# Designed miniproteins, single chains, continued (3), part 25

Each design is a single chain, and the fold is of that chain. pLDDT is the mean over its residues in the fold that is shown.

## One batch from the design tools (miniprotein)

Design m8837
Fold by ESMFold2-Fast:
Structure m8837 (fold): chain A 80 residues (1-80)
Amino acid sequence: SLVEELAEEAAKRPDGSFTVDELAEAILRIAREKYGAIVPEQQAREWAEKLFAEAKKLGLVDEDGRITAEQLRKLAEHLA
């Protein structure tokens, strides 16, 4: 799933986490590279904001407003 692939990308980052803006950029990259899809930047931003809103409801956003690879994996399990 897209969220599982976002978790893998988060794990490769030096800080292991995404802000909303960084998550939107990762969505655009994964859509193009793994799914061959061109997604408008605004749509990717909206998806990132919706994922963050859902994660926040579940207590999966940290005190700095970031979501980690582990938190994204938990979100993916909840959405499955």
Scores: mean pLDDT 82

Design m8838
Fold by ESMFold2-Fast:
Structure m8838 (fold): chain A 63 residues (1-63)
Amino acid sequence: DIRDILRQQYDSIRDSIRSYQRNGDTQSLSRISRSSDSLSIRASRIGDDDIAQGFRRLSRQSR
């Protein structure tokens, strides 16, 4: 199920953001921000607005 995959990706990205923020890895954070925006659009297209908003929050957190 694509929704289960998106939820697993959300959890993985959230953990990665914390790690990159601790290391000051701004390049990786920039990539994650762009990926989270793309995943938000994908989640919205399949009707999962809840996880789409989650990915938007991750994108903002990784700015």
Scores: mean pLDDT 83

Design m8839
Fold by ESMFold2-Fast:
Structure m8839 (fold): chain A 57 residues (1-57)
Amino acid sequence: SMEVPADVVEALREAGRQTPGLVFELPADTPEHIAWGLGLRPVLDEMGITLEGLPSP
């Protein structure tokens, strides 16, 4: 499930527009980070941003 605030998604879309191929690192050291990473992965993938630091789904 996607539990990411809309403003965070919007900021990431803007970052993707400004920096194609951006790598976003998430330490996944909290349940919030893990939930955000899982929810963001498909959105970031569509924007061409690589997400690192998540446990395997």
Scores: mean pLDDT 66

Design m8840
Fold by ESMFold2-Fast:
Structure m8840 (fold): chain A 73 residues (1-73)
Amino acid sequence: LILKIITAISKSGKTSLSAATIAALTGLSVAAVSKTLNSLVAKGLLSSSTVNGTVTYSVPNVDALTKILEAAD
């Protein structure tokens, strides 16, 4: 689940995504995605911000994320 979400974010080419967009990319429910994203933020793998009532998530270190994905493959 976590790997699927991280891969979707990486492949999207975008720096900031909402939970709804990630849910659409992964085929998961918004609730499940939000729970997983908040866990990743707590671990320091993602950053979250709220703008105009919309919560968005971004990868703070793209190079570290890429190395983790390469090591997992």
Scores: mean pLDDT 68

Design m8841
Fold by ESMFold2-Fast:
Structure m8841 (fold): chain A 108 residues (1-108)
Amino acid sequence: MSEKEELYKKANELVQEALDLVRKAIELMRKGGKESRDEAIELFERAAQLAVEAANLYYEIGDDEKVALFREAVGHLVGAIDALRQGNVDEAIKHAERAVKALEEALK
């Protein structure tokens, strides 16, 4: 593979890991309870870190459209964390669903 193809593959692997973490966090929020909330926050924080790493790789590739999608996803993951810390589970789920859509669009 070219260096660009290798970076693209690595970025897509990070996006898939972030998606899996966000989906797990949504299921924990549906389960309810303080322990599940605290674990969901940790999963969203880790997913946001992976999305930032993917954005940096796509920035190196020069794919501005993908970078914009990852920035959108990170914004929604931060929104989900903030909503959960405020006890707003419904708002957190809406942010998480929007993050999932942005990450899925980035994989197309």
Scores: mean pLDDT 86

Design m8842
Fold by ESMFold2-Fast:
Structure m8842 (fold): chain A 87 residues (1-87)
Amino acid sequence: EEAALRALLAGIARRTIEHERKVLADTQANYNAEIARTEAELKARGASPEEIDAKVAELQKNRDDSIAYHQDGIARAEADLAALEAA
């Protein structure tokens, strides 16, 4: 009855967590590639070190904010799964 439903929900939660971890990994890789490309492009066009540092810092903040958002989502899903497994 309820135990069988909880087992199914736990299975769904585990698959959702796995998917979100893949999204997080792809997000990290994509931002790292964009930061590297942007830095190289700015250097190639003769941008000042200050301009390069400022733009890289902006992109790093955007990356870190996006990573934190996905990590928070994963943590919440993991807490929900733990509650299902404990009950």
Scores: mean pLDDT 86

Design m8843
Fold by ESMFold2-Fast:
Structure m8843 (fold): chain A 71 residues (1-71)
Amino acid sequence: IKELLAENFKRMLLALGISDEVAERMASELAKAPLEDWAKTAKELLLKEGIDENVANAIAESLQRMIDTLS
């Protein structure tokens, strides 16, 4: 489950124009966190890369929705 969700996060990052190398690194950092913290961790990672807060929130909400659907 975590592996599949991390791959989905990477795809979302690539859609934002983030490079494959950076997206893979961010997905790896996300995978280190407990699943319950993934939305918060994803938002923090996106903000560090300079992604707008509104976009970071939308992605974190999308990721949380995926987690809730699979739980």
Scores: mean pLDDT 80

Design m8844
Fold by ESMFold2-Fast:
Structure m8844 (fold): chain A 109 residues (1-109)
Amino acid sequence: SEIEELEKKIQEILENNEALKPLKEPVENVIAFFKKHFSDEKGIAKYIQTLYDLLSALKNKDGEKAKKLLIVVENTYEGVKPFISGEKEEDGFKNFLKLAKELYAKIFP
């Protein structure tokens, strides 16, 4: 499926890029959130594609693309807040955003 192929690509980026490894568990938590709360495979694939695009931009040191994709992920978090069930899911998404922003600041001037 498109979701399985995107997850494989994300795993390959995270395993082959030491600087991105801290995002592994946060990314898996965000993907699990979308799979739990949404049944539309195309919608889920779109969100996972955004995560892949962000990781690719960070890997390739494309600062402008990474910055724009961080805004897209942040806007996605705001849009899915009504679906968050409990503090653990909220903390998982917030932790991803926090670590992705911290990593962006370390990679880019």
Scores: mean pLDDT 82

Design m8845
Fold by ESMFold2-Fast:
Structure m8845 (fold): chain A 69 residues (1-69)
Amino acid sequence: MPISDEEILDALYLMEVGIAKSAGLDEVAEAVEARRDKAVAEGISPSKVMLEELSKYNPEEAKKWEEAL
């Protein structure tokens, strides 16, 4: 059992948002950030949220990330 699921998930979401911003995907980063509170509360993986939002802006990059999982 993870000691702090919400803290771990929040940290992972911050990491994903940081990656998106560093790649110039500000719109994707904002979309992921907007979903973060609900996704953390529901225990949804940051990778899943990132892939869903990334697929709206860059489907080919989303496919590469999905293959890496």
Scores: mean pLDDT 74

Design m8846
Fold by ESMFold2-Fast:
Structure m8846 (fold): chain A 59 residues (1-59)
Amino acid sequence: SAADEKKKIQQRIDELSKKEGISPLEAARRLYAEDKSATPLYQEILDKEVAKGKAKLAG
């Protein structure tokens, strides 16, 4: 399902972020650049991470 695929993508983002010492947003951008087949799922994750970053700056 789309939810299962999003969970797998989120897992990859978290693992890459941990491994490279980069932000989840940066990890998501790298994965998106490498695999465009999952573009809609990556776009949702990127939008969510950007919104989270803006919320932290505003709050």
Scores: mean pLDDT 71

Design m8847
Fold by ESMFold2-Fast:
Structure m8847 (fold): chain A 83 residues (1-83)
Amino acid sequence: MARELVEEALEAAEAGDRRKAAALWTALALRGIGIVIESGDEEGGKRLGEALKKFGAALDAGDLEAAREYGEELARIIEETEK
């Protein structure tokens, strides 16, 4: 799921649909926050926050190369926090 949201956000950004990319980034943020709260992983929460910030900034800038890199990191952090 998290990886699918990352890929959809990247596809929206590639298509120039900035509103859809922002909405998908928000969905990822809410999903990640929920998982961290449920797990109690404070260190994972810090890593998630930084990855979300970098991914969102890259999407907003239209830097698709950086967005793909940070999106992959974000998906891995969410996957690692899910048990």
Scores: mean pLDDT 79

Design m8848
Fold by ESMFold2-Fast:
Structure m8848 (fold): chain A 72 residues (1-72)
Amino acid sequence: MEEEFKELKERARRLAEEARKAGLTDSAKHVDELIEKGEQAAKEGNYELAMELYEKAIRTAETSLRVKAREE
């Protein structure tokens, strides 16, 4: 549980950094906001919501990076 939670957070952070490096500033900002909300939910004891927010952050970053990579 604790390891999975840390792994999701670290993955979301790495993807936010990759989005920033790719010039996807708006997407990176949105991902950072989702990570922040996830951390807040975890502090409040709502681990289910925290995990959902980290997963949403990961999906948002991955989708934006995938679209950028396929750009013609």
Scores: mean pLDDT 80

Design m8849
Fold by ESMFold2-Fast:
Structure m8849 (fold): chain A 94 residues (1-94)
Amino acid sequence: MLSEAQIHEIVVRSSELHEEFLAENPDLDELETRREVGRILSEILEITQESAAQGLSLEELRERLEKFVATLPERYRPLARGMVEVALEVYAES
């Protein structure tokens, strides 16, 4: 399973990506955007933690996360891919 430190690293690095996304999309409602980004991060964390608990390979985790990203609106996919890469880097160091 992921440690608290690993979960914290994913959250912090994803927050940096979120602030960059907001800066690039100043036309979006900030509250609605923060809610959607929070939902995306929560789902990525859940998939990553469940995969760690099941002892899945890095490749299996990537497939699950990429499937999730494909369900998102096009505008959010680059941000979600950034968060996925953070989660995969942390998972590979486990």
Scores: mean pLDDT 83

Design m8850
Fold by ESMFold2-Fast:
Structure m8850 (fold): chain A 93 residues (1-93)
Amino acid sequence: DEDGRTELHYRASSDDEEEREEVKEELKENPELAWIQDKDGRTPLHLLASRAKSKEEREELYKWILEVLGEEALKLKDKDGLSVADYLIMEPD
């Protein structure tokens, strides 16, 4: 759309864990989609990381990204200079 967001961006930001798992399956089949940045420089991976609710979910997503997409995907930065890895290590208070 006009904010540069794809369908995967919206689905990755879903509160539904099943929707987020489907996003991971699509990224596994089409890794190029993980590199698409919205207007704020965020990829679907940034949005998946922001929605990870527990330390365990964040650690699992980190491992999945390394295994499927590689280390470079973890280094993708948004407009504020925050990488996907930065999103995954931040804990809500």
Scores: mean pLDDT 77

Design m8851
Fold by ESMFold2-Fast:
Formats: sequence, C-alpha cells, structure tokens
Structure m8851 (fold): chain A 105 residues (1-105)
Amino acid sequence: DEPPLLELIEAIAAAAREGRDQTEAVRRAGAKALELKASPTIFGAGLGEALASGVKAAQLAAAALYFSEGRDELGRENARAAGLDDEAIDALAEVARELSKYDRL
C-alpha cells in the first residue's frame, strides 16, 4: 500500500517547491529507504535529483553521509544549503543515522 521510494522522494520535492513542511515526507521516504536497506548517500542523492538540481543532489548526499558519520554540523550546513528547513534537516539526520546501522561494518 505504500508508494515506491521515488514517489515518496517526489513528495518531499513537491512540499519544498510549495513551501510546505517537508518533515513527514522525509520520514515516510526514510521508512521506505530503511525497508529497502538503501545507503544514506544514495537516499540523499535521490532527494537532490527530485529537487531537479545536481548541486542539491551532491549537498544532500553529503549531508546524509555526514549525519551517518556523526558529523552533525557539516550535515546541517549541507542540508540547509540544499534548501531544507530545520525540521526537515532533523528528520533527514534521524533517517541517515538509522540507515547507517545497515552500512556499518
């Protein structure tokens, strides 16, 4: 019954373009990414691509990676530069840390 990951990521992009709260959309996409055991970097890059910006894709991939490594300041800087609001950044950090449990050796 849940939409595929791409549609959930597109919902985040739509919320961002419309100036709406992205937090719930990030959490829903994150839950699907966890189900699929996606890497934090791939998830972040997908978000940036949905925002139709290669720069935002790189910034969100970097943010997800930094949050997964516990580098919260660098993660927040990159996510903010990509245009996420503070609540969406907190949701992304939560998702990235959860995804990192599957990437840690």
Scores: mean pLDDT 74

Design m8852
Fold by ESMFold2-Fast:
Structure m8852 (fold): chain A 84 residues (1-84)
Amino acid sequence: SELEKEIKELKELIEEAEKNPEDRQQVIRYTAAQLRLIGLEIDRWLSASEEEIEEEAKKVEEKKGPEYAEKVRENMKRIVERAK
């Protein structure tokens, strides 16, 4: 229940940030929310390969374009590196 609520709130924050891609602060909020969302599935992502990170980045690119995808890719790599 609480976990489901937090996930929903993070997704809403991501969607709000995506409305203003030219706003650096909104892009930072988007990135932070994505990192937190990934963190909630930490066990799943602890063993994430570069291929899995690229798959996720491609999904983001299809919806929001290459700039957001690159930030997601970079942040996912940082999480995986720190978790090892």
Scores: mean pLDDT 68

Design m8853
Fold by ESMFold2-Fast:
Structure m8853 (fold): chain A 83 residues (1-83)
Amino acid sequence: SEVEKRIQEFETDAKKLLSEIIERIKKDNIPLEQALKEFAKGLNELFDKYSEGLTEEQRNKLLETLRKIAEEAFKKLVEIHKS
């Protein structure tokens, strides 16, 4: 399915983005607020990229995936910053 492929690619790129931001927290000691803003911006840019050409129904499925990833990533970034 095209939407399943787009969701998998989106999840892969979002996880890569999260890993890059975590690395910047650890190496460059960027503040949590900056990490959250950069992640949110990158995630929205990935959504725009992978939602292109999708139907409204397919776009809504990708948006549900985005919300889930954002919630999980927010929790992880807060936890890592405390460590």
Scores: mean pLDDT 86

Design m8854
Fold by ESMFold2-Fast:
Structure m8854 (fold): chain A 99 residues (1-99)
Amino acid sequence: MLEKVKEIAEKLKKKLTDEYLKELVKKHADYVRNAPEASGLTVEEAVEELRRFGKYIGNEDLGELLIAIVANPDPEVRKVAEETLKLIVQKVAELKKKE
């Protein structure tokens, strides 16, 4: 499982262009920023919402990272997913600040 999350992280880092991140900011910035903060939902509801989010943006790998943060019992898997999502969110914020 940890290796799968690392593979997803590597794929996302290679696929995420500045243009893709700008589009993500425009359409889904608030959700990307708050995705790990799905407060008020049960764990099952949060997992389903995060899976749906991944499908909406056409990127199932991003959805799997969000699910790993919320639902995975392995702290190493959650750590890798969280660090990767934080990196994506930071890059999104940097692009938003320049626009």
Scores: mean pLDDT 57

Design m8855
Fold by ESMFold2-Fast:
Structure m8855 (fold): chain A 52 residues (1-52)
Amino acid sequence: MKEHEIVVPGKPAADVALQLMEKGIRVIAVFGAERVLVETDLSLEELRELVA
């Protein structure tokens, strides 16, 4: 699996992390209010689609 850092403008990191966890994505860490570190084989674009 690859590590990806995701930021979704206008959405809190906690909400992004929750949505990704609901989709079965492994959330490693949350940095501040906006950044979520995940471990997955999905691309950043696919991850953004999951939280849209």
Scores: mean pLDDT 79

Design m8856
Fold by ESMFold2-Fast:
Structure m8856 (fold): chain A 85 residues (1-85)
Amino acid sequence: MEEAKEHARKAAEAFKNGDITTGAEHFNKALEKALSIKDPEERREALEYMAELLFEAARESKNPATSRLAEGLGRSARRLAETGG
């Protein structure tokens, strides 16, 4: 749980700053950690938290490319939360 949320925070911050490479690396780590959570409710919570942070990063980013990428990744995380990963 905590590792997934920590990587999600780092991914969102990187995307806000226009750092696509660092953002993608932390997003992938957050996703891997979230999907490894055995409790379905905790897994859903981690994925929803990740989606919310990415949508916030998309809104706050001044770079259209990083904004679109963060929004797309947020939608993917939300879909995984809804389907159980």
Scores: mean pLDDT 83

Design m8857
Fold by ESMFold2-Fast:
Structure m8857 (fold): chain A 80 residues (1-80)
Amino acid sequence: DIEKLEAFKKEALEKGISMKDFVEELKNSDDPFLRELGEALELQGEGFKAEQAGDDEKVAELAEQVRPLAERLAALRAAA
């Protein structure tokens, strides 16, 4: 649920944690939606770094991994 993410994000900002630490906390959450979102954000960060390095193969690989995550998140939003 997006509302759960916003609450988690607000708490993280109040604690002063970095975006990297925020992603790690999402991945270690007991909420399946927050864990899946944390993995998606990590893959996005990896994709950006791969683009900066010119690693086209890694970019393509990560894009394939992101697609099913994005589809699942969109389906969860549509169902809510």
Scores: mean pLDDT 71

Design m8858
Fold by ESMFold2-Fast:
Order: C-alpha cells, then sequence, then structure tokens
Structure m8858 (fold): chain A 67 residues (1-67)
C-alpha cells in the first residue's frame, strides 16, 4: 500500500518535525476510516523490526487513545 509506505517512511525520518507530521496524518486517516487498526498495528510491527522503539511507542500510544 503506497499510502502506508509513505507514512512509514515519515515515521522513520530523522527530522522530528517530519515524524510528528506523519503521526498526525496517521491519526487523520484512521479517524476518516481510510486505514484500519490492523494497518496501524502493521506499522508498529515494522517500526519495531527496524529498531525504532520510540516511534513504535508513540504510534501504540496514539492507537490506545483512539480506542
Amino acid sequence: DPLLQTILQGLLHPNPTVRSMALQELELLYREGRITEDDIRRIIDELRSKGDLESAGRVEALLDRLR
């Protein structure tokens, strides 16, 4: 999914502003029903597999708030 790949790349970006924008876009897409909880969970798993535990934790916290 090119949309999910674009968000994942933003969350992995070295610039904290880009990461914050990607997280906000992820929340907006979920609220609009354009992505699912399973899509967000896959992003969390990919972030963990790449060793970005901080970004993975931020996405998990976001998902918990949205539930």
Scores: mean pLDDT 85

Design m8859
Fold by ESMFold2-Fast:
Structure m8859 (fold): chain A 80 residues (1-80)
Amino acid sequence: ADAAIAQQQEVIATGSGKEKAYAYFNLGNAYAAQGKYQDAVTYYLQALNTPGLSREEREIISENLVAASKGQPPKNPVEL
């Protein structure tokens, strides 16, 4: 878990646009898997505020954001 989180943080530090958005989404999913839903909400919002996402990708992230805001596991638990 910690190694995967560190890898996504490196992508955020070095990546741009869509790659950075995917890294934020993957971090949101990782924190949601730990039951840390408020941290997951923060990362899903960062993903949605990052440019380069398609409408379909925004819908996937938004579904997970809504679930996390209700203290529920992600609807889309796989990485982008």
Scores: mean pLDDT 81

Design m8860
Fold by ESMFold2-Fast:
Structure m8860 (fold): chain A 71 residues (1-71)
Amino acid sequence: SLSAAEQALVDAMLDLSRAVQQALKDPDTALDIVRRAGDRVVATSSPERAPFVRGLVDRVIKALEEQIAAA
């Protein structure tokens, strides 16, 4: 069974995944939703992992911005 902290992290990661899919369909309004969802993933990570997770989230957002700019 997942702990409450592990469940919160999983829920935040699923929200980020859905936000990324939404941003690909409607980039002008959805990019801020992706940023907020990414912040939740970082906030629900352990303190030891939070800097690493922040780097991963920032990389996902950068890749999404580059994909939108190329469309």
Scores: mean pLDDT 78

Design m8861
Fold by ESMFold2-Fast:
Structure m8861 (fold): chain A 78 residues (1-78)
Amino acid sequence: SLELEVQLALAKFMREELDRLLDEIKDPELRQKAFKAVSAALEQVKNDVLSGKLPFEDLESAARAAVEAALKAFKKAQ
């Protein structure tokens, strides 16, 4: 099903991006904030695909943009 494919694609992407974010973050409070921001951003991408706002073919690029935006917000908080 589309829902399963979206969940699998996002789970893989999240594992890859979360590891990179955790390696860069020295402060544990900012690390938790970045983790939550990334998780929330990816849930929004999932909802956009499932609601038809975003085509599945654009999922990876949208997820990447969302993670980069979350990382930028995290860096601004430093």
Scores: mean pLDDT 77

Design m8862
Fold by ESMFold2-Fast:
Structure m8862 (fold): chain A 105 residues (1-105)
Amino acid sequence: TYDELLKKIEESSQRAIDALLAASRGEISSDQANEEVTKSLKEISDNADQLYKLGYISKKELREISILLTSGAIRVVGHMLDGDFKAAADYWKETSEKILELLKK
C-alpha cells in the first residue's frame, strides 16, 4: 500500500543517516557507511518507482524524486570524500525530507 511504501522509504533513509552519523563518531568504517547510503539510494528509487507503477504518484513526481535523489547522492558522496560524515548525514536527511514532502502531498 501507499503507507507501506512511504514507511520503507522513511526506514531506508533513517538507516543511511544513522550509518553516516556512526561513521562521524568513528563507530563504523567509511566503507560501511557508503554501503548503507548505496542501499538507501536503491531502496528509495525502487519504492518510488513502485509508487508510480501503482498509480500513487505521477510521472512528474517520480522525475522530481529522481532529480532530488541523484543530486542528493552526489552531494553526500562529496561530503564523505571530504571526511565530513556529519555534513553527509545532514544532507541525506534534507534530501529524504524533500522526497517525503513530495510524496505526502
Scores: mean pLDDT 86

Design m8863
Fold by ESMFold2-Fast:
Structure m8863 (fold): chain A 106 residues (1-106)
Amino acid sequence: TAALEAALARVRALLERYGFFDYHGEDGSTTVPGRPRSSAPLHRELFALAARLVETEEDPVAALAEFLRNPSRFAPHTSIPDDLAERLGADAVRDLAAELVAAARP
């Protein structure tokens, strides 16, 4: 849907603002921002998690924000990095959680 595509675009823009399009060159010493590989699976996994929490949680925004602060504690095999919340900061984590939850509501 157009609303879903717009929400995913906003999530991607938010992650890009904080450097989640990073790609390390073959020497491992240079990070090249703007590479979509690091953000494409991340924003989709974040949206899928938000959709699941909308169905199971009484407060999905609070639940998602808490998950983002320690993803490996809740899902040991997640591609969501444990330092994501620290890199984004508390305000951006709340904004990301709210946008994802809003996009995941039918």
Scores: mean pLDDT 64

Design m8864
Fold by ESMFold2-Fast:
Structure m8864 (fold): chain A 87 residues (1-87)
Amino acid sequence: MPDRAAEVVLSVDAAPGEPVREATVESTLGADPGLAALVEELTARLRELLARAIREGTSVRALLDEIGAEMAAFAARLAALEAAERA
C-alpha cells in the first residue's frame, strides 16, 4: 500500500505574496466578537467593490489594487485585535 505517490503538496507555502493565512486562521479562534465585526465589514466592502467593478467596468489593475488595500487594512486590524488581547 505505501508508495511514492508524488508527494508534491503543490508548494502551498510558496504562494505569491506569502499571505500568512495561518496567522489569520489562528486569530479567528481567539478574537470571536471583534473578528466577526471585521469580517462583516470586509465582506460588505468586497461585495460593493466587486458589484461596482462589474457594473462600471473597472480595470482589472484598479480592482486588484483596491482588493489589495482592503486585505491589507483587514490584516492590520486583525493584528491590532491580537495585540489588544495580549495587553
Scores: mean pLDDT 64

Design m8865
Fold by ESMFold2-Fast:
Formats: sequence, C-alpha cells, structure tokens
Structure m8865 (fold): chain A 85 residues (1-85)
Amino acid sequence: SSLEELEALGREILERVRPLAEKLRAEEKDVQKAARELAERIIEVLRERLPSLTPPQQLIAEAVILALEKPGEAREEAEALVAQA
C-alpha cells in the first residue's frame, strides 16, 4: 500500500531528524536558524529516498522540498504537486 510506504517514510524522516531537533532545541536560540537547519535535514532525507519512491510519493516529496526550500514563494506550486499525488 502506498499509504503504508508514505507512513514508513514519515517515520524514517522523524527518526533521522529527531536528534538534530533535540540538539537545536537545547543549543540554538535563533528559531529561524533552527528551522532552516531542520528543513535542510528533511530535504536531505527526502532527496536520498526520492529515486525509490512511487510517482505519487515523489510528487508529495517534491512538494515538501519546494515548500521548505522556498517558504512563501513556492506554496501554490507545492500545493499543486500534493493535489496531483
């Protein structure tokens, strides 16, 4: 099931992001900098997994990457990709 595969990908992202999130919560006072570093880590995981995803999963992953890389600029484009998935 594509939903089960997406849930598994979501869990993998959370597990790989969690240590960085905990470190940033403890050490980083600049919320915008912390958010950027978390976004970069999520993008890294998604790009690594992108070639192994189904076409609908790839559209969702690309939408998330766009939303994280271009906050406020790519929102409509990202929402359109999710709608296609």
Scores: mean pLDDT 75

Design m8866
Fold by ESMFold2-Fast:
Formats: structure tokens, C-alpha cells, sequence
Structure m8866 (fold): chain A 112 residues (1-112)
């Protein structure tokens, strides 16, 4: 059902959020170039999964629009994370951005 697809997508995004936050915590004392590269890798993984989901649901315009909105949240959010890393922001501030991204993503999915 649509509800089962929504819950599966929420679970998938929740796993990515938790793993992304763990990576940020583990790399907090690494060189900034390494931290930025890892964020870019996480964005790439998220966007590839969303591209696959968009293709699978091509005949569902509401789902396609939701996936495109989630992709935009990932692009803007990771851009903010990279900017905070460049500025030497505390890891707690960086994690807050990831948590805000996740809240927006869940809202988009539930509105679909």
C-alpha cells in the first residue's frame, strides 16, 4: 500500500540519518577536507537511492514530487553542513542541521 511505502521510506531515511550523524561524530577531529569528502559521499548515496525510487515510481506524480523535494532537502542540508565544517562549527551544531533535514524529509513523506 501507499502507507507501507511511506513507512519503508521513513525507515530508510532514518537509517541514513543515524549513520550520517555517527560518521560526523567519528570524524569530528579529522582534517576538514576528509570531513567534507565524507559529507559529499553521504549526499551522493542519498541522491542515488532517491533517483532509483523516482524511477520505480515514475507513474505516481505525487511520489515523484516528494522524492524531488527530499533530494532538494539533502542538497541544501549537506551544503549547510559543509559550510559549518569549513567554519569550524561545533559538532553539536552540525548534528542539529542533520536533525532538521530529517524532520523536513519525514514531513514531506507523510504529506505524500
Amino acid sequence: SLEERQEELIRSEERLRKEFIETIKELKDAPREVQILEVEVWEGVALMRLSALKLENRDNPEMVAAVERIAEIWREGTKRVIELIRQGAPVEEIIKVVEEMHREIVEVIRAT
Scores: mean pLDDT 87

Design m8867
Fold by ESMFold2-Fast:
Structure m8867 (fold): chain A 85 residues (1-85)
Amino acid sequence: KIEELYEKAKEAASKIEDEEVKEAVLELLDELKEAIEAGDTRKAALTYTALQLLLIAAEIEGKISPELREEIIKLLKELMEAAEK
C-alpha cells in the first residue's frame, strides 16, 4: 500500500532534528510519491537515489542518527518495491 508506506516514511522523517535536512527529505518524499503516482519510473529512481545520498551525507555530518537513517531508507526501499507491483 503506497499511501501507507509514504505516511510511515514522512513520520520517520519528521523525527529528524536538523530542520534543513528534515525539510529537504520531506520535499523529496513528496516528489517521490508524485513520480510513483504519475508512473514516471525514471524520476522516481532519480528521486529515490537523491534521498539515499542526502540521508547518507546527513549521517556523515552527524545531522541524523544511523538508526533513523536505516529506518527511513528501509521504508523508501519498501515504497519503491510496492510501486513496481
Scores: mean pLDDT 84

Design m8868
Fold by ESMFold2-Fast:
Structure m8868 (fold): chain A 105 residues (1-105)
Amino acid sequence: EREELLKLFHERFSKLSEEQQKELLEEIFSEIPDVKKVAKLLEVSQSTAQKIITLMLYLFNEELKEQGINAFTLLLLDPELFEELLNKYFPEYAELIKELIEKLK
């Protein structure tokens, strides 16, 4: 399930424009993610979108929430520190997230 969700996210994200990719990341890492918007952008069911949002928030914000840092804000303001934290805590997703950062740039 986890691997399938990440593969699905990667496939759908790669088909989006830069503007849509930025909007998607903003929604996923926001304080109150819009599940319907994420579902539309990824072309998945709302149930699948909710699982993807939950997984991404768990992986990125669980470590950062104690510091009061929103993962998307960190990505935009300090992408080098964001990459450093990814390599430290989420090496399995490092390549996928590097592709996300590169496409946002």
Scores: mean pLDDT 66

Design m8869
Fold by ESMFold2-Fast:
Structure m8869 (fold): chain A 65 residues (1-65)
Amino acid sequence: SQLAKEAEAAIRFRADKEYEDFAKEAAKGTPEEAQKTIAQKRADMDAKAAAESAKARDEIAKLAS
């Protein structure tokens, strides 16, 4: 539904923004530390966005039942 798409877009936007801000800050550190930390943050943000999107879809589905 449109509501689910809008919710997923908002969740993705917030996760991407948080990741970008974090990556910029982490890049100020050592190259080795920055690469490891940035990769972990990307994975964490992807997982968080996926979980929040699934939750939003479940809530919308409950309204349809």
Scores: mean pLDDT 78

Design m8870
Fold by ESMFold2-Fast:
Structure m8870 (fold): chain A 59 residues (1-59)
Amino acid sequence: GLEVVKENLKKFGITDDQLPSDEDLELTLRTAGVDLNNKNLSEDPQALALLIALATASK
């Protein structure tokens, strides 16, 4: 789930206030073709890059 993604974003210095909503995270990952059930999501550079970009673009 999304908790793995949120953990990874925090590794890159993203705070809870900077995290996208769960709805936005799901949409972003889905459009990128990322499977939320994939355990490799924590080490997936594409998913991390997209989420970091989303978080920093709103900030």
Scores: mean pLDDT 65

Design m8871
Fold by ESMFold2-Fast:
Structure m8871 (fold): chain A 96 residues (1-96)
Amino acid sequence: SAMERERIQLMLQMMKIALSGEREVLETYKKKYPEYAKEITKVMDEIDKVIGDIDYLLKNAGKLSLEEMKEKFYKLQKEALAVSEKATAIEKKILS
């Protein structure tokens, strides 16, 4: 339905905001702790890829079936969670 499509779009936008916030935190850590720059950059690249996939899905929302949007959305949720966990692991390592 149109309402389900709109709900998925809102959740994608919220996911993008959260990932963008995590990216900004990692950018700050990269500047403060250059010894972790390589590890941080890898996770930032993964965040950028997920954000890019979110942007693609948002821009093409009207061209995809609701079923295709749901499938892509659930995949992106799993990828977003995975990259967020990697970001948290780096932060814990730096703070140790």
Scores: mean pLDDT 89

